# Designed miniproteins, single chains, continued (4), part 5

Each design is a single chain, and the fold is of that chain. pLDDT is the mean over its residues in the fold that is shown.

## One batch from the design tools (miniprotein)

Design m12143
Fold by ESMFold2-Fast:
Structure m12143 (fold): chain A 81 residues (1-81)
Amino acid sequence: SMEEYLEEVERELLRHVAALLRELRAAGASDTQIAAFTAEANALLERTGKELRKAKTKEEVDEIKRRTLEELDALRQRVLA
């Protein structure tokens, strides 16, 4: 079902955030940098969740997921700058 697919995508996004947090900690990110990333990532995931709930096709969901993963990676890059 679409609901099950959305839940799978949400789990993938949460796993990706967890992986990025591990990478930041391994790279020596400060508590302030970790907090900043976490706040930005949570805000992005809230916006993404709203977009996902409006999606009507699997293809739309896949595109939203792709853009969100790219934005999360960009957030990680900015935190270390």
Scores: mean pLDDT 89

Design m12144
Fold by ESMFold2-Fast:
Structure m12144 (fold): chain A 71 residues (1-71)
Amino acid sequence: SQELIDKLNELEKEYNAVLHREYRALRAAHPDMPSTGEAHLQLLREAEARVRAEHPDLVAEYDKVSNEVKK
């Protein structure tokens, strides 16, 4: 369904915007942390956890629509 694909694309844009915001906040809080390697991955995982905690409905809808599109 094109409607589901369009919905997934919109949710992905929203998720990425929120994720980038949380990641930038974590980077600002840890200015001495490298932007690459393990430190980058640790901050990215923390940003993803924050998105899940602060926007659980967005994450749930993304997972639901993603599963409907992918199978």
Scores: mean pLDDT 81

Design m12145
Fold by ESMFold2-Fast:
Formats: structure tokens, C-alpha cells, sequence
Structure m12145 (fold): chain A 62 residues (1-62)
């Protein structure tokens, strides 16, 4: 069923906002010249947030 379910849609929205926030934090850290370790941790957060958003998007599309 392709009908949007409020809970699944809310999860996708939250995951998307988390991804946007993670990307902005990474961008700001790079711009400020944060340590390589900090940048690596933020890159992992972006990857995790992207994977979560993609999973919710795939579930909603099914």
C-alpha cells in the first residue's frame, strides 16, 4: 500500500531533519577547522542519518 501513514511520514520527516542538521554540523565543523577526529565523527553521523532517512523513504514508497 502506498498510502502515507502519519507515523511513517513523521519518522521520515524526523530522519530528514536529523540528516539536514548532521550535514550543517559537518559543514560548520569543516569551515571552523575542527580536528580530523571530530570531522570523522560528524561524517559518521551524516552517513547514519542518511541511511535512516533512506530506509524510511523506502518503507513509505512501498
Amino acid sequence: ATAARPAEFDALVQATLDLINAVLELKDAIRRGASPEEIERLQKRVDEAAATANAHDAALAA
Scores: mean pLDDT 79

Design m12146
Fold by ESMFold2-Fast:
Structure m12146 (fold): chain A 89 residues (1-89)
Amino acid sequence: SDELIEKEKEELKALADEMLARWIALDPSRAAEYEYLREQWLKQIDKEADAMKNDPSVTDEQILEWKEKRKRELAGVDAAYRASLARAG
């Protein structure tokens, strides 16, 4: 449903905002870079949500799978970023 797509999209946006806040706290000199990367990721999420709303074959299960896939992707990006800071000193 469109309501489920919007709900899951808002959860993904909240997770991205939380990650952005943590990254800015860790390295505030790169805040503009992090904000730009978040904006690009959210634009992609919006495009995918719109595509699902326009496809009547999309099931609630597929919407939930999309959210979990994107959530795992975001967690992987966060892990890679934190690893890069550890290597930089």
Scores: mean pLDDT 86

Design m12147
Fold by ESMFold2-Fast:
Structure m12147 (fold): chain A 71 residues (1-71)
Amino acid sequence: DERLRQLVEEARPEAERLRAAGDLEGGRELTVRLLVETARLLGLAPEELLELLRESGISEESIERLARALA
């Protein structure tokens, strides 16, 4: 929990700069990176993370993009 908060806090300035610049691609890449790092911190296998996202109604295209980032 504390490690996850630290990860988010460290990413906040970058996220705000990307948002201010209107960099949607940079925002998507940052989000994927944060999800990958969160899975590693929680000790989740990539397959477990992808299954949770699928159950949460995330699109298959987004799940495929995350699977590529985790490979």
Scores: mean pLDDT 70

Design m12148
Fold by ESMFold2-Fast:
Structure m12148 (fold): chain A 69 residues (1-69)
Amino acid sequence: DAEEALARIDRVLPEALARAPEKWRPLIERLARELRRLAELYLRDREAAEELARAREPALLAEYEEVVA
């Protein structure tokens, strides 16, 4: 659920960042912040959170392409 997802992000993010290549760390941090925001919104309004997640996916894919280029 969203609460457990938030706790899991806080638990694993530091280790993920430590193991990630330097180039990828800003993207990983941004994705983690986005996931936290969506999880917090999901706890308040599930439909709005799901709609926002779908709307944001194209922008996140564009950022991914910039990092891997």
Scores: mean pLDDT 68

Design m12149
Fold by ESMFold2-Fast:
Structure m12149 (fold): chain A 87 residues (1-87)
Amino acid sequence: SMLEEYTEKLLEAVKNKDFEKIRELFTEFARELIEQGKSEEEIQAELRKMLDEVIKKLPDLPEEEWTKIEGMAALSLAEEVEKARKE
């Protein structure tokens, strides 16, 4: 599934501390779901599922890094929703 593919890519990017790739993945995932006609609430739910799966696989990652990653997901969604409203 798309969620599973993005979750695997996100896990690798987080392990590599590749914050540019993490942001790119959140932006691309949100954009694809917006193009499919998903609501902001549905996209938030899918992003939360993806984050929860990555957190389960990296239980030793510092809390401050998770806070940063969760913030990046929220910002990427907000930016893509705003862009879609202007188009």
Scores: mean pLDDT 85

Design m12150
Fold by ESMFold2-Fast:
Structure m12150 (fold): chain A 76 residues (1-76)
Amino acid sequence: NQELADLVKRGVERILKKLGYEVESIEVQVDGNHVKVRVKLKDGKEIELEAYVASKDPVTAALIVVTGIRQKLLEE
């Protein structure tokens, strides 16, 4: 789903910029209810998140994924 992938990519870019990270690349893959996000930072660090989203609303799904990325960044 291109709409969900675009919303997730924008949300992840926004949160990373707010946290002061420099991004090399962001890849978003959507396969049914599974959303996979891979972020590569300029310092060589990679962040991978896989989320299962049962919501039909792309905005709600994107919010769940963006929240997961933020949480993972704070833990790392």
Scores: mean pLDDT 75

Design m12151
Fold by ESMFold2-Fast:
Structure m12151 (fold): chain A 61 residues (1-61)
Amino acid sequence: MDMVKEQARQGALYHGMEVSDVKDPAIGEEGKPPSDEAIQNLKAAIDAMKEAALEVEKKKK
């Protein structure tokens, strides 16, 4: 169980919102963990994006 996610839901409730409103969109998608295969492909994509982002950052700064 992830305490961070549960505390986020509690925060929404403190805002005066219904837990159901947070639970229906966010949890439906966040409950889907990526597969091992997808994780490795995603890492390669993220590394490429980081490299591109660093070039953009360097250009701006």
Scores: mean pLDDT 55

Design m12152
Fold by ESMFold2-Fast:
Structure m12152 (fold): chain A 80 residues (1-80)
Amino acid sequence: SVLEDLLIRKKAREKANEYRKSLPKEVQEKIDEVFKKALEEGITTKEDLLNLAREMYGDEVAEKVEEIIKIAEKTEQELR
């Protein structure tokens, strides 16, 4: 159902955001800028998003972005 899908996605976002908030503020700001630019550029794939993160801020930030995606994906899989 649409409501079930929305609740699952909300829970996935909450879990990913808990991890994001555990990171230093400077890293959080860099991650936010990566996601903002990805939305502006119409990036739709995980690979392109990670390449953008690496280009903007290097491997450390790309690894944190990848972990955020993994947490969200794992949470969605566990609830479906």
Scores: mean pLDDT 86

Design m12153
Fold by ESMFold2-Fast:
Structure m12153 (fold): chain A 68 residues (1-68)
Amino acid sequence: SRAALLAELAALEEEYNKILAEMVAIMREALANNYQFTDAQQQQMLALTKRAAEIQARILELRRQLAA
């Protein structure tokens, strides 16, 4: 249903915004640490980047379905 698609879209947009906030926080920590990421921060950034890409792909598909 359209309602289910809109609910999924809203949830994904919320998750995406949380991921962006986490990435910004990690970037700020790296800046404070002489512009160097720790290994743990690098792994977390990779995981967040992968999840962000998955969310963007699903949002694009949902927007296509809603436009139809």
Scores: mean pLDDT 89

Design m12154
Fold by ESMFold2-Fast:
Structure m12154 (fold): chain A 60 residues (1-60)
Amino acid sequence: GPKASLSEVFPTGSSVVVKLKNGTTIRGTFKGLSGDKLLLQTSSGEVQIPVSSISAATLA
């Protein structure tokens, strides 16, 4: 959805919890944006999350 702009407000290096529209919750360190994807560092590696798939994102 067109609410992608709010995801840009997180400082790089912040601990973030991202909830996806499919009900998955991902926790990690915010690394930045690459196009329409949010980059998140997790214990399992870097994850690229389409911003359009994000239901909610918050600082942890």
Scores: mean pLDDT 74

Design m12155
Fold by ESMFold2-Fast:
Structure m12155 (fold): chain A 71 residues (1-71)
Amino acid sequence: SKETRERIVRVLEEHGLSPETARNIAEGVLTSRDMAREKFGEEEAKRVVEETIRLISLHYGVDREELLKAL
């Protein structure tokens, strides 16, 4: 949803990412989740989200728990 995307963007921006980068990452996370859910179901969607958030946290130094809570 738009509200979920805006929450993710806010968390990323609060950790120092630019608005453009934050929006692109939020869109990528949500698109990957939705595609995985449609093709493979809810369990795989959760795995894709967990792994994507782990990588974002590691690469950008963003708090993992805050990103998961934004979803």
Scores: mean pLDDT 86

Design m12156
Fold by ESMFold2-Fast:
Structure m12156 (fold): chain A 93 residues (1-93)
Amino acid sequence: MEKVRELLEKMRDLIEKKAPESEIIATANEVLEQLKKLIEDGADPEEVYSLIRELGDLIQEAYDKGILTKEQVKRIAEKINELLELADKRVEA
């Protein structure tokens, strides 16, 4: 949990500074990897859903600020949807 929160804070700072798209994408991918690990390790589903939503909001903000392209946003959104499906399957188990 803490590692994901730290990465989300880093991502927010990068977006506010209009850092290079490559750094924002790299940080987003690291968040996605850590979220997948949390889901697989049986973390609280409510906390996981909250963190996934925060990531989605940050990606949308990066798009609105012109940092990320529509294609880059789509790729990250596809990965977010895969995580949501994984989380849902764990809750049903």
Scores: mean pLDDT 81

Design m12157
Fold by ESMFold2-Fast:
Structure m12157 (fold): chain A 109 residues (1-109)
Amino acid sequence: MLEELNKRPVLPSNAHPKVKEAYAKLQDPATAEEGVATLVELLHSDDEKLRNEALALLLDLSRQPEHVELLLPFWEELLPPLEEFLKSEDELVRLAAKELLARLEEGRA
C-alpha cells in the first residue's frame, strides 16, 4: 500500500510518463510542490486514463496531513475536476474523488 510506495518508489510500468515525473518530484521536499502542481494540471487533461492516474496519486498523497497542506494552495484548481469525478460512471473513481475532497475540506478547517 502507501508504505510500499515510500520504501520502493516504483510506479507501475504502464503509468503515464507525466505521472511518473510528478511522482519523482514528490520524493524530494524541495520539488514536492512542483510535483503537486503537475498532478493538478493532469486532472484537467482530456485523457481519462491520465486524469484517473493523477487522482489516484493525489488521494494516496492526501493520507498524510503534511501532504494535504501541499494540496490546499491548489484548492480552486482541484474543485472543478473533482466535481466532474463525482459524476463518473465508475464507482471507484467517485469514491476516490469524494474521499480526496473530504480530506481537503478537513485540512481547510
Scores: mean pLDDT 76

Design m12158
Fold by ESMFold2-Fast:
Structure m12158 (fold): chain A 71 residues (1-71)
Amino acid sequence: SEILKLMDEAYTILEKAKKLGDDKLAQEAEDVLYSLRDVMTYYYNTPLGKKKLEEVKKKIEELKERLKKLE
């Protein structure tokens, strides 16, 4: 559930970045989506997976702030 919410947020950032033509922001949002998929597939409910999930949360907040400055 938490991972799905983070995927929705990352996908929203990706869509907006593509619409604005910011290829770098779009690539970083796509990288976040791949990281979330890796956590679900290989690291689900592990200490390493929990650490990676916290890193992804921090990255999503960073991308949101960068997106706000562009809109």
Scores: mean pLDDT 83

Design m12159
Fold by ESMFold2-Fast:
Structure m12159 (fold): chain A 89 residues (1-89)
Amino acid sequence: MKTIENLNVEGKVTVRVKLISETKALVQVFKDGKLVASAEIDVKIGDTIEVTVETENGTKSLTFTPKEIGDEASLVVEGKVKKVTAKVL
């Protein structure tokens, strides 16, 4: 489990999770196409990753199961993002 806390990002925010190696996934937070935060999480190929984005108006979540290195999934939210959490289910 990895948490990016104390975010103060408002607008169109994209959160992406990508398998970058056999043991690591990269969680990236973009605002208007610019990288504003990132964190790595320990994973295995075939693990299900849950990414949860907390905003002032509630929570949005994405579940993603990478099959090969380079696999990615993204979630787009509009509003003020406070926190991003990634965990293996």
Scores: mean pLDDT 82

Design m12160
Fold by ESMFold2-Fast:
Structure m12160 (fold): chain A 95 residues (1-95)
Amino acid sequence: GAMAELRRVADLAIRAADAVLEGDLAAAEAALEELRALTAASTDPAVRALGEELAAELEELIAAARAGAPESELLARAIALKLRVIGALFDAELA
């Protein structure tokens, strides 16, 4: 159902952000690719909206890491993304 897809989107986004913090950009890009594929395949507008938003934020996070952004900046971006994921899941469960 929609909640299972939202949880999968959340899992992929958190996995990609954690991979960036671990310095594993290949794993981060693989998780982002899976997130994009899941988002494109979904017929649920909430899943598509969240997936597109998280994919854009992950692209920026990966780009910042590749540009040599400070670890403190990458950590702040990853925390902000994780908080967005948590908020989206709470909103979906309360709807």
Scores: mean pLDDT 87

Design m12161
Fold by ESMFold2-Fast:
Structure m12161 (fold): chain A 76 residues (1-76)
Amino acid sequence: SDMDIIHRRVRDTIISIYRSMITQQGRQNNIPQSQINQIISTVIQTIDDSINNGETPDEMSNRGSDTFNSLYQSAT
């Protein structure tokens, strides 16, 4: 469906953005690469769970952002 295409595009876009930001900021703050990878994986899982729960693209984006911010603050 059109919604499935939108969900996939939102997922790929959010993951791309956060992967880049987490990697850059994590390295600058001396976060171990293993922990950076865990943060990325958890953000991806949160987005996938949002899709599985039938949430909107805006809800997917908000959940991904909230998960990233929480984990990043805990890592720094």
Scores: mean pLDDT 79

Design m12162
Fold by ESMFold2-Fast:
Structure m12162 (fold): chain A 94 residues (1-94)
Amino acid sequence: SPLDEFLELLDELDEELEEAPVEEWVSILRKYAPKLLELAKKLSAEDAALALLEVRGFARTVIARVKGTPYEAEVRELLEELIRELSEILREKQ
């Protein structure tokens, strides 16, 4: 299902961040964000709401992990932008 594809891609992103040094996280997030947004457009309103909830939890964890690093601000901005764009996609479905 489109939701399963979205959640699998989010898990793949999480794994790639775990395997990569923090200096590569901005590049990895920039690679995955457009793919997540494209999948989100295919979701029902209900599934898009669940996807947004999952991304919010993911973002909190990632932001906590980059806290105090030189990459904190850019990682935070990218994740806040992803959440904003997902929220807009959800709004368009309601």
Scores: mean pLDDT 90

Design m12163
Fold by ESMFold2-Fast:
Structure m12163 (fold): chain A 67 residues (1-67)
Amino acid sequence: SKEDEALVKLDNIFKSGNLKEFVKEAKKILEKYPNSFAVRSAVQFYADLIGDEELQAFLKKVKKSLK
């Protein structure tokens, strides 16, 4: 699926070590798939793993605006 392709792309960016590009793409996929539990949980895992406060704050805003 397009969601799965987005998650694979995000994982590849993470493995490349380009954290700025990773945060940018993670924010884009959260905006594109805000209701996806898989996308939110994957981004949450990465954000917590790297300790990125910008991405953590963005994810909280996305979750708060849902439903």
Scores: mean pLDDT 82

Design m12164
Fold by ESMFold2-Fast:
Structure m12164 (fold): chain A 78 residues (1-78)
Amino acid sequence: EFDKLLEEADKLLEEARKLGNKEAISYVQDAIALINEAIAYYKQGDLEKATQYMNDAKSLLEKARKIIEEARKKLEEE
């Protein structure tokens, strides 16, 4: 589960960097930090905090995704 989220975050970070979108880059980096915190809490047996940080990370990845989609639209002829 964490591996899939990190892979998704890495792909979004690459796209955000290619677009030069600082806001999207920031959200993805924050999400990666939260995923790492979730992993740390999971290893400590704090499943409640691990779940909270994972959900927060998923929320940030969704925000980054929307920003990336909007940035792509601005680069395309409409």
Scores: mean pLDDT 81

Design m12165
Fold by ESMFold2-Fast:
Structure m12165 (fold): chain A 122 residues (1-122)
Amino acid sequence: MLSSAEQIIEEAREAIKRGNFEEARKLLEDFDAQAAADVGAFDLILDVAELYNELGLYEEAIELTEIVLKTTKDDRLKARALLIRAEAYKKLGLYEEAKKDIEKAEEIAKKLGIPLEELRKR
């Protein structure tokens, strides 16, 4: 399941690079976010959420970030999820929601002593 999930993500990235957004979407549809959450593979869920943002599928990206935010206790993963969700919110014109998520991520970054920019990379 996890190695299959990593393969789906890589194939979806290649499809996006080719401009084949429909193929990327179909590949990501096979990703089981709940199964990934159940085994603590939150970074894989967030990788998929970032790909959904690249595809313009902002509501799908938000749903995946909410799974991570409800399940993880890791402040770094929470901050990464908040930043990904904020990007989706901005694209949807939900600027107040985006601002709140960015402010929460900034508070986590300050608490961890990590630059906000560095939290986006995980």
Scores: mean pLDDT 86

Design m12166
Fold by ESMFold2-Fast:
Structure m12166 (fold): chain A 81 residues (1-81)
Amino acid sequence: MSLEEIVEELRRLADELLPVDPLAAMLVRTFAHDVAVLKVSVEDLEKGTENIVATLRARGLPEVAERVRELAERAIEVLRK
């Protein structure tokens, strides 16, 4: 999966979340933007991933949290190559 595809899936997830949890949707969209612009270190991206996953789980969205983690881990692998 390309970085562009990962970012697009994160944006789609944010759009799907908008009617359910607008704050969660905003957090996922912001995370997608951070991944897309590549202005953060891999360490900052890993830290951001843990923060967003914890927040989504606390909001009762564990399946969304797992999907964000999966996509973030794929993005980190692409950036490490």
Scores: mean pLDDT 81

Design m12167
Fold by ESMFold2-Fast:
Structure m12167 (fold): chain A 71 residues (1-71)
Amino acid sequence: SIDDELKRLASVTTAREIELAFQRAMALGAPAERIIAVLENRLKDKVNEETVRRLIELARAGELPPLLPED
């Protein structure tokens, strides 16, 4: 569910897990405002600041982030 992915986005600690939770929340149609609010709280806590800043910009643009490549 959207709430489960937003909760995951709020709790995961690695850049990959944050990007995957963001991708899943976006794919489920989570409102950009809710995604941004979660990410801004993560940014305030200084968790993976560079990744979180990038994802905030992608959410504002309505763009999906590139997933980390899996081979």
Scores: mean pLDDT 75

Design m12168
Fold by ESMFold2-Fast:
Structure m12168 (fold): chain A 78 residues (1-78)
Amino acid sequence: MEALRRALAEIDGVVAEAKEAILNSDISDEEKQRLIEMVNFTAEMLRQQLELELAGRPASELAELQAKFRAKVAEVEA
């Protein structure tokens, strides 16, 4: 319980810092929105992965979540 609570709080903290840095940058509003959406998506994927691992869900569900995460990272890198 405490380890999950701590991990979720750390994710929330990193997300808040990333969003603040993006909003304070001098890039375009469209680029800021895209980066904020990516940060939100990444955080949501990490939260879901932690919940699935703790619940002992089938490996297929974890593999699907990981595939979605990798696809989004590749999309941003391209």
Scores: mean pLDDT 71

Design m12169
Fold by ESMFold2-Fast:
Structure m12169 (fold): chain A 69 residues (1-69)
Amino acid sequence: MEEKIKAWEHYVELVKSTLPDTPETRKLQEEIDKALKEMKEAKTEEEFLQAMRKLNKAVDEALDYAASQ
């Protein structure tokens, strides 16, 4: 599990590095960080999968926002 979390942390850092520095993007980055924290705090596989889905959704929303600007 820890090894998977490290891979997701690296992925999140890469995504953030591609996003513009705007107030809207900072809000989207906060949602990404929140989802990653929920993945780290997950005590069950179900909780981990739910947090992972939230992370993927937040990343998609952030990338879609960046592409639409």
Scores: mean pLDDT 78

Design m12170
Fold by ESMFold2-Fast:
Structure m12170 (fold): chain A 65 residues (1-65)
Amino acid sequence: MTAEEAEQKIVDLIRSLKDKLSIEEIQEIAQKEAEKLLSKFSEDEAQKAVERIVQELEEIYEEQK
């Protein structure tokens, strides 16, 4: 699995949960998955994935306002 594939998997998970769980619950799940999947990659690759994940979480937060 590449860092890009791990990023996409987490993004897809977040999107699947946006209508089912609160943003706080989604953030907790996303953090656990990111720690599990991104721990094997370089800091630069992990940082890029985290930036994308944070952006998706911010979009869900805005939609839930």
Scores: mean pLDDT 79

Design m12171
Fold by ESMFold2-Fast:
Structure m12171 (fold): chain A 94 residues (1-94)
Amino acid sequence: SADELVAEALAIIEEAAALLEEQGRLKEASGFRTLADLLRQAAADGDLRGVVTLVALASHELREVAEREKDPEVRERLLRMAERLAQIATELAR
């Protein structure tokens, strides 16, 4: 369901924020927490277009963060999160 996909996207974005906090990347982590808050608001408002846009944006931002990551294990985890968010955005846009 759309609600399950949104819940999964929120969990991924929060996990990415926590991972970035552990890496000392506090400004980037704060950005993802802001995206999660905006996504919750869009979902609560029934703004499906906003939900799709925010999930797609989170996917794009995670790829940009991953490109700057020097630890190959952390980079791979961020890329997998970004790929799953892109899949969720595509499914929600259906």
Scores: mean pLDDT 90

Design m12172
Fold by ESMFold2-Fast:
Structure m12172 (fold): chain A 73 residues (1-73)
Amino acid sequence: MEEERRKKLKEEAEEKKKQVEVAEKLTQDLQQAVEQNRGSPVAPLLQQRLQQVQEQYEKLKKEYERLKAEVEK
């Protein structure tokens, strides 16, 4: 039973890792978009999206580290 649970945790950690990588890249892309669109009507929308993605990225990183620690036990 515990072996099956550990395999599921490892799978979940791998999926979370991929989500973290996607969120990191999206954060970088949005930072660049905000910089390039300064003074544009789109800039406030991009800035709002950047904050949302940064918050999501931080949450995903914390969840990934938690899962990684649980798997490494």
Scores: mean pLDDT 80

Design m12173
Fold by ESMFold2-Fast:
Structure m12173 (fold): chain A 69 residues (1-69)
Amino acid sequence: MSQIQQLREQIEELRRKKEEVERRMREEMENTPDPVEYTAIAIRSTAELLEIEREIKKLEEELRRLLES
């Protein structure tokens, strides 16, 4: 079904985005000499990751409902 395929594609795109954010966070934190900036990066990146995770969960629930019918 087209809707199932679209949901799977969206979930995979968000998973790739999550991996990119995690990689970027690690690189920025590793190269940050200032502990205040380090903390700011951690807070900002964590918030972004939580938002992506929430969206993935929402799409996975929609996919699950379609597959369980």
Scores: mean pLDDT 82

Design m12174
Fold by ESMFold2-Fast:
Structure m12174 (fold): chain A 103 residues (1-103)
Amino acid sequence: SPLEKIKELLIEAVKILSDENATREDIVRALQLLKEIAQLLYDLTGSPEAREVLAEAEKALNDPSLTYEELVERAQRILARILQLLSTYYPEITKEAVEEITK
């Protein structure tokens, strides 16, 4: 299921971004997961905002000049936008993912 896939990807991305010891490679992994979520959301909803978030994730992944702090900032901003979209379109999946993360 695309929605189950979104939930799994979201849980993994949030765990990475919540880890104080996350490396640059871990943040890049989180951005890849967030990109996949944005693509799935765009495919499911056709939302222009989902398309914009997808483009933002691709831009971050394709910019080797970004510092660690800038990558973390962009990943956190992309995550926040994905959570807003999920809360709007799929509130049940959003709730389930948050409950799993906060265990």
Scores: mean pLDDT 88

Design m12175
Fold by ESMFold2-Fast:
Structure m12175 (fold): chain A 71 residues (1-71)
Amino acid sequence: SLLEEVQRLGRELHRLVEEAEARLSPEEAKALRERVDEYGAKGIEALARGDYAAAVEHLRRGVEVVREALA
């Protein structure tokens, strides 16, 4: 279900952010967190509207941002 996908992506995003914060400088980690928080806010807005598909897309973009930082 889309709700299960939202929950899975949220946990993956949390784990990837923790990994990135361990590997990046404090300045890079702060910049990354600000970008991730932007997509997180969009995801929360989508969930509040009952738009699970949009929430999944925003969370996927957050995951991509963290993966780009770790590349």
Scores: mean pLDDT 86

Design m12176
Fold by ESMFold2-Fast:
Structure m12176 (fold): chain A 62 residues (1-62)
Amino acid sequence: MEITQVSPTGVKVVEGEYVGGGVGPTVEQAKEAALEALERAKEGKFGSLKEGDRVGIGRKRL
């Protein structure tokens, strides 16, 4: 699993074919959101989640 901070409020995690992106007021919260998105991608396999995909639903801090 590869974890990359893309901004002070954004994190991307990659594990094999799965990608999760998350945004939050802190790097730690963004990482948690990204991990949640990664788990959703593994379950659904309906598409690779991009950076900020989860926050596209309800925008939180940029």
Scores: mean pLDDT 64

Design m12177
Fold by ESMFold2-Fast:
Structure m12177 (fold): chain A 72 residues (1-72)
Amino acid sequence: EKVKKAEEEAYKELKRLIDYYNRFPTPEERDRLVERLAEKYGLTKEQARYAVDLALSKITNELAKKAIEEKK
């Protein structure tokens, strides 16, 4: 349950960063998010990193889909 909530929050925060900067998050930005989620949800850094990685994978797939939709 907590890992799923961390993943959902990571997904939203990563999407916000990508939209704002128009680029993928840096390793430092991802590490900062991992630290915050671990503290907020009482997760290990490994669990929080997994949630962030899973969220980033979903976003990457979503961006690939959007690129296909823009191709006429």
Scores: mean pLDDT 78

Design m12178
Fold by ESMFold2-Fast:
Structure m12178 (fold): chain A 78 residues (1-78)
Amino acid sequence: MKSKEEVIEGAVEAFRKAAEAETQDERNIWLAKAANLVSELDIDLASKAAAEGYRLIQAGATPEEVAERVRKLIEEGF
């Protein structure tokens, strides 16, 4: 079983990789992986984190900005 910290770190890393991705297909793969990891904590939180991560990436946020924002969202939500 993954610890809460392990899930958060894994999800944040996946969101960062989504922001670093050069193609939309690769971004979608990493976003799906991140959402799946967060769903191990809370399904509603996974949906919110995925939506916010996607929004930030589409707005041109840096991988670091995406990572920081989704980490805070997940930590406050659970």
Scores: mean pLDDT 81

